# Designed miniproteins, single chains, continued (2): the designs that were tried, part 92

Each design is a single chain, and the fold is of that chain. pLDDT is the mean over its residues in the fold that is shown.

## One batch from the design tools (miniprotein)

Design m7192
Fold by ESMFold2-Fast:
Structure m7192 (fold): chain A 64 residues (1-64)
Amino acid sequence: MEAAREAALKAGRATLEAETVDSPITPEQADVAIAVLRAMRPGLSPEAQAAVDEFIAQIRARAA
């Protein structure tokens, strides 16, 4: 699978997991997740891009 498609699937999975698992994450985990989400964001639908933006904000809040 192309790297862009793999990153998109990982971000989609991470978004779903964020909705079902409400646990704190480390700053290192947050940095990696945010970097991946940002890298794949341009290839997503507008709805998925909005979900990614919200998920990034939630990751930042949890990592604080």
Scores: mean pLDDT 68

Design m7193
Fold by ESMFold2-Fast:
Structure m7193 (fold): chain A 87 residues (1-87)
Amino acid sequence: SLQVSDVTPPFATVNEGSTLTLTGSASGSSGVRYTWLKDGVAISSPSSSNTLTLTNLTVSDSGVYQFQASSPSGTATSDGSLVVVNP
């Protein structure tokens, strides 16, 4: 069965203009595709990459980031990572 990790880091505080990489992982199935969510809304297309790199961060990029892993055996959604972008 498909299993997913939490997002790493689970909490991040960064300044405007920063770059932040979020990482997740999935196990128990092959052919996994990752879709990244911000505040429950999809912000990426499904891809084989398990990372989301956020560049040139602004205060509006603050929010809860999750990933959804999809595979032939099913789908699973990670717990949220809280990202806070300071001005």
Scores: mean pLDDT 87

Design m7194
Fold by ESMFold2-Fast:
Structure m7194 (fold): chain A 82 residues (1-82)
Amino acid sequence: MTKADASAALLEALRSGSGDPEKVREWLRILGFEEAIENHEKLLEVIEKAKKEGLSEEEIRELAKEKGLDEEGIEIVLAKLK
């Protein structure tokens, strides 16, 4: 898989909200983003908890901040939860 293929696959996975963590981790490693792997796992954890517990937008923002996500990461989580 090329870096371009890995980038396209990662963006599609983030856009669709499908979270096969093992595949996403492989794509991020191909791109050389070990820190991005950690950040993606944090995003998935926040999304999962928000769906399971029915968190409000404010609760989601606070949880994401606690996990060390930046504003862009928070926006991604909120977009996935609608």
Scores: mean pLDDT 71

Design m7195
Fold by ESMFold2-Fast:
Formats: C-alpha cells, sequence, structure tokens
Structure m7195 (fold): chain A 72 residues (1-72)
C-alpha cells in the first residue's frame, strides 16, 4: 500500500542507509512515517480510489521534501 513511499525512501536513503550503515534524521523520520502510513491505510480503506488519491498526495509530499533537502 505504501509501496511508492517505500521506493522514494530507498532512493533517498540509498547512499545514507547503505553507505554509512545509518540513516540521516530526515530519512529516518520518513521511514517511520511510511510505517505509520501503511498501518493507517490498512485500517482506513474506504475505497481503492480514495486510497490511491491519498497515496499520490503522500508521494508528492515526500518528493517535495527530498527536493528541498537537496537545496539545503
Amino acid sequence: TSERVRQLLEEAGDTTLSGDGRSGPIEKSIDEFSRDLDRWLRRNKASPEAQERMLAAVEDAVRQTLALRRQA
């Protein structure tokens, strides 16, 4: 369900998580959020369409956060 967020986490954390054996604060927070989101989605599935829209919004938010981090 949070597969898209997971893909973004892997992309963002590839160097940090695998390179230094630890995640940065942002990557770790996103990972924790992804787990919470997955658990929430399993409990609150109203319809496939609603779930898809919510996942799209979260994916966009994560993508924007990662872009902002690169600027800093």
Scores: mean pLDDT 58

Design m7196
Fold by ESMFold2-Fast:
Formats: sequence, C-alpha cells, structure tokens
Structure m7196 (fold): chain A 96 residues (1-96)
Amino acid sequence: AEELIEKAEEYREKYEATKDPRYSYEAMRHASEAIAALDPEQKARLDELLDERAREEAKKLGKDTERTIAALYTALKLRAIAGTREGLELLREALE
C-alpha cells in the first residue's frame, strides 16, 4: 500500500499545482487501490482513525450525536478514497 499512497500523494501535489482534473482522478485511483490493498490490521487502524477524527470534529461543531458522527465518518472515508491531502495523511497513519 505504501507505493500506492506515494503515487496518490504525487498526483495530488500535481493537481494542487496545475488544477488539472486528470491529476485529481489519478490521485483518487491510487488512493482507492491503496485502501483495497490494506491488510485487516491496517484497515482496522484506518477505521479507528476515521472514527476518532469524526468524533473530534462533531465535538468542535457542538453536535456530538450518533448521526453527526456517522455522517462525518462517511465524509472522511470518501475524502480518503478521493485521494485528498487529508485522506492521504490518514492512510499514512494507518500504515504507521
């Protein structure tokens, strides 16, 4: 998964520099492949990190309900799959 995350980060950086949507697509493709390639322990670690950040964000909004936490968890997971900078940072943390 490490090599796929590095490729996703490279394409994300190119997208931020050029605003060319093709680089955004490539970042997403590599990020989603990296997530699919995670072993069960790494997947559990990612899920834990997503839940923790969703809870922290819900608390900052003053809306720490189960519905808000679930919505933020889903949004963070989609951002990781989409190869955003925030999502790629979470993927790196899952690898330790």
Scores: mean pLDDT 80

Design m7197
Fold by ESMFold2-Fast:
Structure m7197 (fold): chain A 66 residues (1-66)
Amino acid sequence: MEAQKILELIKKNEKKIREAGLKAGFSKELVDDIIESLRRMVEAIEKIESMSREELEEYRKELLEK
């Protein structure tokens, strides 16, 4: 699963991402928010990738209706 591989790469490189961001002058909060946003995006993609066409259509309706 593509999303799962990306999530594993994020976890493996999380420390490097934090160090690079902090060194660049970003706040710890901003760096943590970026990492968290990436995780949420990957989780959403993973959910979508695991869905059948019928499940994907239902999920799309839920997002449109909120």
Scores: mean pLDDT 71

Design m7198
Fold by ESMFold2-Fast:
Structure m7198 (fold): chain A 115 residues (1-115)
Amino acid sequence: MEEILKKLQEILETIQRHLELLAPLTSPLALATRSFLEEARKLLQEMIEKGEVTVEQLRELRLLLTSAINSLLRALDSGELSPEEQKILQEILRDLEADLETVVKILEELEEKEK
């Protein structure tokens, strides 16, 4: 549990940084991405504060991160972004894909322990 909470804390710090990077962007897909990440942040804060992580909470976190990734991919495919904005969103996408992989691994570990 302590090792899982440490990994979730690292994801929370990454998401908080990404929300700051997205703050000046006003496109509908950037706003949608921010909405999904704000919900993911709240869920991560709740898990860390309680010191407890459930399979259900990790499944919800996975869905929120997947939704944020899909919104970022759509924004990048839109052709409406400046080269600077594209670079920022590509960096956020890479970090979120790594965070999603970490969440999936934690989820698999917890599902194995429920056997």
Scores: mean pLDDT 84

Design m7199
Fold by ESMFold2-Fast:
Structure m7199 (fold): chain A 74 residues (1-74)
Amino acid sequence: SAEEAAERAAALAFGDRAYQSGQDYFKQGNYQLAQRSYDLSAQGYRLAGDDERAERYQQLADQAKAEADAKAAA
């Protein structure tokens, strides 16, 4: 339906914005905010039915968490 298509489009747009935020935070060394942003991106893509992209961005969230944990341990 048109409503379901609009909901998917909104979820994709949300996922894209969260991914861009995650990339920016990761470049700045703000790994905790990068992890949160990548998690939100993965959730957006799952809501849109894009499980492949959701999995990839969940892996980026996991990498950001590992970097945050390493920074906290130093």
Scores: mean pLDDT 89

Design m7200
Fold by ESMFold2-Fast:
Structure m7200 (fold): chain A 106 residues (1-106)
Amino acid sequence: SKEELEKIAKAVADVVKEFLRHAVPFLESDPGRNSFDPKKILSKEALEIFEKYTKDLPEPLRNLAGYLLYLIYEKKFSPEYVANVIRTVFPAPLEEIIKTLEEKLK
C-alpha cells in the first residue's frame, strides 16, 4: 500500500541519515557504491515517495536508502534480512545503525 511504502521510505531515510553522524570515514569510502541507483530499481510511485524523503541526502546515502527500500518493499524481505545484508556489505561498527533500522521497521 502507499501507507506501507511511505512508512518504509521514512524509516530507511532516517536510518541512513544516522550514517552522517557515525560514519564520516565510511562516507569517504563511498558506502553507496555497492547499492543500486534508485531511479533504475524502484517503481515510479516508490521513486516519487523515496525522493520526497531523501532528496537532501548525498548520492551514496540516497543510493543505499533506495537499495534498502527495494529489499523491503519490492522484494518483501524482513528487516532482519536487510540488517544481515548491511552487516555483510558494510563491516562494523554499524551495529547501532542496524539496530535503529530494525526498531523503525517493527
Scores: mean pLDDT 67

Design m7201
Fold by ESMFold2-Fast:
Structure m7201 (fold): chain A 80 residues (1-80)
Amino acid sequence: MKEELDRLIEEAQKTIEEAKKAVENGDYDRALENIRKAGEIITKAVKLAKELGDEEAYQRVLELSNELDEIAKKIAELRK
């Protein structure tokens, strides 16, 4: 259970990094696909963190969600 939560958080971080690299390369389709994937992982991580009562993990997931939103807004601005 906790190991699953830690794995989800790590996967979300890696997927967000992939999205950032795609934006840097101008590959917005790949960036948007990674944003969608990260969003799904974050949703699962939020649910699991709440089930476990892991406030520290919950805060980490919220920070990742905020990074994801920032990247999505940046893509929208760049694509105009």
Scores: mean pLDDT 83

Design m7202
Fold by ESMFold2-Fast:
Structure m7202 (fold): chain A 83 residues (1-83)
Amino acid sequence: SLQAQIDAEAARLEAQAAALRTESVNYYKKDSELFREASRAGAQDPEKAAELRKKGIEYSKKGDELDANAATLEAQAQALRAA
């Protein structure tokens, strides 16, 4: 039925969004780990601390992009279910 096809497509989009959200959380964890490592490097190695923070920011940006993509898929799934 058309309803079964709509339900299957919405579920597929929701599953893709959930996977992206999981990947995003892993990038934020990497950022948090690098921030802690940068804090440990501290004033004794300011160049290393700066490089670790820069890498952490790059991971955070990747996480933000994945969250934005997940939000788009979630909105598409909601629109399909509302139709």
Scores: mean pLDDT 90

Design m7203
Fold by ESMFold2-Fast:
Structure m7203 (fold): chain A 94 residues (1-94)
Amino acid sequence: SEVEELLKRFEDAIEKLLEELETISDEEQQVRIAETMMRVMIHEIKKLEDKEKAIEALKEAEKIATEGFLKRNMYKVKEKVEELAKEAIEELRK
């Protein structure tokens, strides 16, 4: 499905992002990089014609990202990603 292909690409992108963030000692910079990637992901998901599928895809993308950050004790990054995903889901549910 289109959603499954999109989520697979996001999983790969998140793994690469996690590797990059581990090389960065500045928490603020980690948050900015993760925010930029999440904004791109949200934008792509919002292009889905079916709002319900978009919400499902956002929830799955959030879960993949937050599990990765949590495992690496990147709590500030996790918090920012959760905030962005929640905002996007609320916009789609209006």
Scores: mean pLDDT 82

Design m7204
Fold by ESMFold2-Fast:
Structure m7204 (fold): chain A 64 residues (1-64)
Amino acid sequence: MEEARELARELVKAEKEIRDPSMTPEQRKKAREKKLDYLGKLQELVREGKITPEELARILDEIA
């Protein structure tokens, strides 16, 4: 759970960076790369049965 919450916080941070108009194109590219990495790790936790899809949705709702 704590690992999933940390990954979700990093994912939300990356999404905010992508949407931030003050970010440079290079910073947005790095933020998109980070988002894909964190999404992959969260999906891996679901695939391994460490969290359920419902738990992931709840964590994302709490942090976003």
Scores: mean pLDDT 79

Design m7205
Fold by ESMFold2-Fast:
Structure m7205 (fold): chain A 87 residues (1-87)
Amino acid sequence: SMSIEELLNELEKLLEELKEVKKKYEAGELSDQEARAKINEISRRIDEIVSEIRASTSDPEVLEKMDEIEREISKEILETEAAIKAK
């Protein structure tokens, strides 16, 4: 099993992967279908990690940090989807 610190680090890594998907999409390096497929794959991994964190801790500092990362994840997904819909 991963530690809480390792789970939070994996969420930060997945956030960076979402930012990279957005950059590559905006640069024309990913099609609409490829961008959506990558977002869906990353989102499934995020859901698994969030569930594991919620099952493993009641520490408010950890949960607040997780909520902050989740808000940034949602922003990146929404901005990428908005860019796809604008074409």
Scores: mean pLDDT 88

Design m7206
Fold by ESMFold2-Fast:
Structure m7206 (fold): chain A 55 residues (1-55)
Amino acid sequence: AITSLEEYNAAVKEQEKYGKIYRENPQDKEAKAKAQEYAAKIDAYEKAHPDEVAK
């Protein structure tokens, strides 16, 4: 789980990285799964800390 702003920023970077990999390689199921995993963690953190992130 994301517990700090630093972890949140790292998760955003990881999600963007895996999202880009999957966009360029649609058959890369692991990149898709990783992008979705980080996206879910980011969404959970944003809901818990609405004042810390832009909506």
Scores: mean pLDDT 75

Design m7207
Fold by ESMFold2-Fast:
Structure m7207 (fold): chain A 85 residues (1-85)
Amino acid sequence: RSLIDDLIEKGEYRLAASLAKGIIKANPENADAYEKLGDIYEKMGKFEEAAKWYRKAADIYRRNGQLDKAEEFEKKAQESEEKAK
């Protein structure tokens, strides 16, 4: 279930980030967890961190043959970098 999404919606970004990082430690190829970290850091205004996590999600989606999602998250990373400047 989307417990991390529920925490993001409630504004509990630090707890959401901690849970997403825990998922990544258990499964480093879980693209969804990198995506959620990007979303969390973006909502925290940490746009450089958000871009890094979105790029990791894009790389994993690309390796898994999910090219549409890879392109989507590459664009999200670029948009977050633009917000950081």
Scores: mean pLDDT 83

Design m7208
Fold by ESMFold2-Fast:
Structure m7208 (fold): chain A 87 residues (1-87)
Amino acid sequence: KPSKKEQAIELTKELLATEKNKELAARTIISFAAESRDLEIAKAMVETMLENGIPKELIIKQVEELAASEKDPEKKEFLEKLLKYLK
């Protein structure tokens, strides 16, 4: 059976294949990563986005925008940790 990390990677690939708006795809993927609150899963999803041609700068922008608007303190802290990893 696929692990949660493997499922997250597969979901990332599927979203990138079906959503032609790269900003919306990246934002959706980062939102799912934040819901996991698992930094290793989030890193794997980011790596999958980078491997599939999503620019690092676009990923950073989406994490920053989501962190700025996030009202859940745990998700906000998680997004800030992910942002530090990316910068």
Scores: mean pLDDT 83

Design m7209
Fold by ESMFold2-Fast:
Structure m7209 (fold): chain A 84 residues (1-84)
Amino acid sequence: MEELREKARELYEKALQALKDGNADTAIELFEKAVRLFEEAGDREGLREMVDKVYEAIKKAKLTPEQQKKLLDLVNEAYRRLLE
């Protein structure tokens, strides 16, 4: 599962960069893929780190209400999986 963890981290970092660059739709797609891969890999620590950083990135990024809702829904979904 090492390869899945590395791919999840790569997608997550690319998503953060896309969000910083104002490409929120691309960031949302990449975050969704990263969540799936972290879950598949069983990497709870990676998922926790992603949730925290996505939440911080949402506060800094210029987002439409729809984009903000999609990212918050993603964060909430990942957070629920962490809490079980």
Scores: mean pLDDT 77

Design m7210
Fold by ESMFold2-Fast:
Structure m7210 (fold): chain A 82 residues (1-82)
Amino acid sequence: SELDELLERIRKALEERDLKTLVETIAELLLRFGSDKEAVDRLLEIIAEYLETEVSEKLRELLAMRLEKEGHTEAAEILREY
């Protein structure tokens, strides 16, 4: 599925420390699948796993702030309202 392809791209970007691809792919996922709770939960689990932390409101806000800083304002708003 397209969601699985985006999630795999996120995992690869995290492994390669490719912040630009990571942020752009997260933004694309949120714009396309941000209304799907399962999709957003899977995204947050991948990020939490990489950062060795737990899925939390704080993690969600930190990710939203990063998206906004990189110019992905609409994706950040989707994540904050989730």
Scores: mean pLDDT 86

Design m7211
Fold by ESMFold2-Fast:
Structure m7211 (fold): chain A 86 residues (1-86)
Amino acid sequence: SPMEETIELMRLIAVVTEFFIESRRQVKLVEKGELSKEEAIKKIEEKLEEAKKEIEALNVPEEVKEKAIEKMEEEKEKYIKKIEEI
């Protein structure tokens, strides 16, 4: 149904958004000296793997899943680079 399709797409957007928020939080914690670079990178990598599994389980078109995963992987690389540069 159109309602169910909308709910699944909203779930995908929520997963991607949560990954971005959490990754940004890890950068902030390293900047404040509250978390090591190694621990922050590990947490971002673990969150990406969790987010991929959640997206793969959703009933949305494969092309939409692939674009979401690609965007999260690109953001992971950007955040890891930011952490390494601290």
Scores: mean pLDDT 88

Design m7212
Fold by ESMFold2-Fast:
Structure m7212 (fold): chain A 74 residues (1-74)
Amino acid sequence: SAAAERAARAVREAARRAGSERVTGGQGANLVIKAVGGGDGTRAASAVHDEAVRNGGEATAEQAARAAKLGVEA
């Protein structure tokens, strides 16, 4: 979906702004909520946060982007 693609792009943008290929849950979630918004944004942000927690506080941009898409599509 368009919302899922926006969520994934927001995560990759968060990594770029951090100067890293990795994002914290907060970095990814904040940009996802701002880019997508609404219930889709909230689900995507929660998925990004959970992925980062599962990986010890940071996930790769690609792991977090996949989690964001799954959150929107749930």
Scores: mean pLDDT 83

Design m7213
Fold by ESMFold2-Fast:
Order: sequence, then structure tokens, then C-alpha cells
Structure m7213 (fold): chain A 65 residues (1-65)
Amino acid sequence: DELIALAQQLLLLRAQAEGEKMKEEFGLDSVEVVQVDETTFRAVGRKGEEVYTKDVTGPVLAALL
């Protein structure tokens, strides 16, 4: 479904922006974005042994349709 694909792209971009903010704010060594499910992306930042996570969640699948 094209609408679901667009929603996932928007969530991915939002998660990437949140990860970039975390990297700048906390001086992280690396940031990556992973897809947890169809409506949830997770920005994962690392600084040495420290791990920072920020979840970006859209509405449940039924609410997207």
C-alpha cells in the first residue's frame, strides 16, 4: 500500500533526525537507525560503552489505514 510506504519513509526520516540531534547533543561516536516494526523506528547512539536509544512510533497499523 503506497500510503503505508510513505508513512514508513516519514517515520524513518524522523528517526534519522532524532538520531542526528542525539549525536550532536551528547557527542556520540555513532548513530544508527533500525526498524523495529512497520510503525516503529529506533535511533541507537553509542559513546564508548554507553548506549542511547530513542524510539519514533507512528499510529498502529489499523489507524494508518
Scores: mean pLDDT 74

Design m7214
Fold by ESMFold2-Fast:
Structure m7214 (fold): chain A 110 residues (1-110)
Amino acid sequence: MSYTEEKNKLVKRIWGEVIEAADALTEEAKEAAMRNIQQLLEEMIQKLYDLPAEVLRTELYSVVTNSVLMIEIEKNESEDEEKARVMHELEQRLALIARELLKRAEEQLK
């Protein structure tokens, strides 16, 4: 599998977790989605860990930015205000988790 195909699959998986949580409309589903998303991002970082930090950062931001874009499109097209709110919350949490995981990875490279 090409790295581009693997990255696109990861973006779709992250988007899918957010949509499933928005459809469920429960706190348990939101927390489960965030745990799954964090694990997916941690697995990506582990695969890229031996690469230069700037490459890891670029690839992680690419995945997060594309996932956020897909979530924003779905959120803006949603007529359900509750689902849109869940998508917005998880989008913001995704950005924060990605920044935290990147910081931890960069600290381990010291």
Scores: mean pLDDT 80

Design m7215
Fold by ESMFold2-Fast:
Structure m7215 (fold): chain A 82 residues (1-82)
Amino acid sequence: VKEPLYTPEPAVLAFLRTSGATKERYTGSEIYSLLLNYVVENGLIDEDGYIDLSGTLLEEIVGRSRLSLDELLTAVFSRFTE
């Protein structure tokens, strides 16, 4: 397999499991899809196209209440190891 598998930190793993994920390791594509699905399903995109994480587990993980999708991906990915 050419795409690496990433192991989440415990807090990130807990978040992923609340989002319906059942695996111990994830590809970058799977992480992207899980984050995007969570954002869309919870209506977290505001009128300006930013992601509002207020009151979510992602706010606790990332430490920010409002950011772009790219910033969210970068922050979450920094909490995974190959």
Scores: mean pLDDT 77

Design m7216
Fold by ESMFold2-Fast:
Structure m7216 (fold): chain A 61 residues (1-61)
Amino acid sequence: MESVEVEAGGVRFTFTGDGETGSITAEPPLSDEEIAALLREHHEELSVGLRELGEKVAEKF
């Protein structure tokens, strides 16, 4: 399982993936609505993190 951390809007997001499933966690903890709003506002920065995770998963799995 691979993970990538991306900081956006003062929040640290951890994207975790294993080639079949993925999860997103936030620090400090946020509601699903707050996470969705930040993902929309910072989509360009977060897409870089998701791409990096995909490349790491492809190497391992």
Scores: mean pLDDT 70

Design m7217
Fold by ESMFold2-Fast:
Structure m7217 (fold): chain A 65 residues (1-65)
Amino acid sequence: VARETAFAIEAVAYGFEEGVGLRIRITDDKIVIETEEDSPAARRALERSLKAGEELGLKVEGYLS
């Protein structure tokens, strides 16, 4: 749970830095991130979040709205 919490904090921070809302769902097998819009800022926030997940060894899926 600690690594999932660290990831969620980083993803939320990236969303705020880019000015984009993110929805994060933690499941037993993966973490799902969905942006509230399809924009260059949303794509950057999502890409940064996916990279952070990879660095933490987590399985993360991302979707643009």
Scores: mean pLDDT 79

Design m7218
Fold by ESMFold2-Fast:
Structure m7218 (fold): chain A 112 residues (1-112)
Amino acid sequence: RREALELLVEARERLLAILRGPDPEPAELEEAAAVVRETLVRLGVSPEVVERAMAGDAAAAREVARELDRRLGTPVAVAQVDAILALGGLDTLSVIALMLGLGVDAERRLAA
């Protein structure tokens, strides 16, 4: 669990360094998406499931969220993916926002 929390904090710091402005450029979004892909693979999600989730596959996104929740010991990722899907589906921005949110939760859990 601690290694998974540390990976999520690292991912959040990397994402914030890339996304320094309120309106990210397409190249910044591609770099941010690469950080998300790398982090999910390092957390033990298969690359093919990560690519399907990044493409907006709801079933793959839920599979990623279940694997994250298993490693973190909490249902937070599944609950957040369900909320995103209810609001109109998964896109690159919503996946980046989810990863940033998980990093905030991970930082709080490491500080406790």
Scores: mean pLDDT 77

Design m7219
Fold by ESMFold2-Fast:
Structure m7219 (fold): chain A 96 residues (1-96)
Amino acid sequence: MEEEIKKLVEEAIKKMEKSNLTERDFILHEFIKKFLELAKGKSPEEIDRLARLAEKMLVEGIDKLAEKRNLSLGERFNLRLRVLAGIRYARDKVLA
């Protein structure tokens, strides 16, 4: 299961590397949809664990992307916030 989350994060980050700012929101929404499918039928504890893992890996991937693409501090911060909000939204949806 952790390997599946890792693969989803790696795919999302690779797409973000080649995308413009507008396209990044669509990539994040696609990631959230795929995360929800992986979380389907899991216990609340496992869903929370997977969400925390995804948050950590996405933030780390965004930091590496920011260095590679020379993103401003503001762009990096806003991208981190949107990713964290998206994962928390997805977690709350499967736990509701």
Scores: mean pLDDT 76

Design m7220
Fold by ESMFold2-Fast:
Structure m7220 (fold): chain A 55 residues (1-55)
Amino acid sequence: EEEELEEIARALVEDALEAGGTREQILAAIEAEAPDITDPRRRRLAEIAREIARA
């Protein structure tokens, strides 16, 4: 379950970088959407994506 979320988050961050986005822009986008996330799984996905983008 969490391993699957990590793979999805990694793919999303990787796709955004390939599209010409910077890690700073990706982090800003995640932080902007975080307050609107009520689904626990989507919230966890956002947390993992943020960690991957920072790495």
Scores: mean pLDDT 74

Design m7221
Fold by ESMFold2-Fast:
Structure m7221 (fold): chain A 70 residues (1-70)
Amino acid sequence: ALDQFRAALEARDYKTAGRIALDALESVTDIGQAMMMTGHLIYLARKEGASAEELVELFKEMLEQARHYS
């Protein structure tokens, strides 16, 4: 999953990266766990060299996809 997530971010394919991140979060049933998982995803993206602008686009895609099928 991480390698696929990194590849999507590197390709600037935030739609695919957002889907991978949402799939990971869908297994979480608690808001505290969701916050921890979100923090971990931010940490991993920054560790892999994602810019603040790329993180903003990733989260916009995650929010849009969550609205679309939830």
Scores: mean pLDDT 69

Design m7222
Fold by ESMFold2-Fast:
Structure m7222 (fold): chain A 60 residues (1-60)
Amino acid sequence: AMAARYAALGAEQGKKIGEDFAKEQGLPEDEIKRLSDEFAKRGAAVGANAPAGLAWARAQ
C-alpha cells in the first residue's frame, strides 16, 4: 500500500520533470509526451523502492 502510493507520487513527479525538461529543450509535443512517460516510469520505480527518498526530493 505505501509502496504503491509512493510509486504514484514518483510517477507524477517524473511526468512533471520530463515535461518541464522537454519544454526547456524546445521539443515538439510528441517528444514532450514521450519523455514525460519515460520519466514517469522511472519515478514510479524509484518511488516503489525508496518511498522516503522520493518524499524528501519532492519536499526540496
Scores: mean pLDDT 72

Design m7223
Fold by ESMFold2-Fast:
Structure m7223 (fold): chain A 65 residues (1-65)
Amino acid sequence: MGKRRPEEDVSGKTPEEIVADIIARVKAGELTVDEALTDLKYHLEKLGFKVNEKAARAALEEIAK
């Protein structure tokens, strides 16, 4: 079972949960803004959502403060 978050495991997560996990990791210093943006884009695009890279980067930079 892969309900834990490996890089591509989004089957059991909502887009909001994926965003929340990435935000929590950025706040914890586990991910850089660039790593978080790449991960966020990958997971959300797999769910059919488009990621605005400029807006997402700005939001992640704000969160990383």
Scores: mean pLDDT 71

Design m7224
Fold by ESMFold2-Fast:
Structure m7224 (fold): chain A 97 residues (1-97)
Amino acid sequence: MKKKKEEQEKITQASARTTGLLISGIGHQVDAEIAGKKGDLETAKKHYEESVKDAKEATKVMKEVDPEDAPKIEKAGKNIIENAKKTLKEAEEKYEK
């Protein structure tokens, strides 16, 4: 499968943007885990919400430029969201009254 140079350059730029968003999402997931383990539910929730935003934006960027590879990015994003959600839920169950 060969892509035209202009199409490939556009996909390369979208892939760079998407990679940055996924790395940001993972960073927020880790920050949610750290805050959750400390019982800081407000900070954990904020980082969870930011990881969701980053993951959704990454999927949107790829879907607009490379819809064939967008499902792979969506799967990666869902994994980040579920990890952050699990950490927040465990913290809430431990530190909620």
Scores: mean pLDDT 79

Design m7225
Fold by ESMFold2-Fast:
Structure m7225 (fold): chain A 88 residues (1-88)
Amino acid sequence: RYAEALRALLREAILEEAKRNGVTLSDAELQAKLDAYVAQLEAVTGQSLGQYARDLIAKLKEGLPYLEATDPEAAEQARELLRRLEEL
């Protein structure tokens, strides 16, 4: 569930980057980029994508009250990310 949500967000980010750069990605190229990002994330963190997503959700929830007090804009971005991760 959380791994699928995070994978969907990464896929959207890759597509938006390609669009900004005027690049059209094939389904195969998009899948290859997504798989490379996931593999790099898992290698860097030492966690599966699902475990990383759970850890990220926990950290965002724990840090949110502090962000609301110190940086309301960052808090809003964190709430949106939590919403998207938890809706799937």
Scores: mean pLDDT 76

Design m7226
Fold by ESMFold2-Fast:
Structure m7226 (fold): chain A 69 residues (1-69)
Amino acid sequence: DAARLAELGARAARAGNASGAGAATNIAMQVGGGPDYEKYAREAGLAAARGDAEAAERHSRLGGIDGGG
């Protein structure tokens, strides 16, 4: 499940970066229903798992969550 993957990634990032964790989770929710929903959620989770919280954050910005709207 894309949402679950993103959430797992967010939790992983949270262990080292709370911002990354939130970004990964928000991206799955924000882009839910989008054409690339699974892609964004998966990449966010994978990026967070790799310790690449910045990548997860970039995906979050795509939807403009929390900080943007």
Scores: mean pLDDT 53

Design m7227
Fold by ESMFold2-Fast:
Structure m7227 (fold): chain A 55 residues (1-55)
Amino acid sequence: SMEEFLKKSRELAEQAHKELLYKQKNVKTFEEIKKISDEIHRKYVEQLKKLREEY
């Protein structure tokens, strides 16, 4: 259902946000933060594609 999809997609977004906060704790440059952000974004997009295939 659309409601289940939206709930799971929000959970994925929350997990991505928490991962970003965790990984940026030891980062001292904007370039490093950008690389971490890009990696987390790629993972999030891949997870959303898989989730969409299940609905």
Scores: mean pLDDT 84

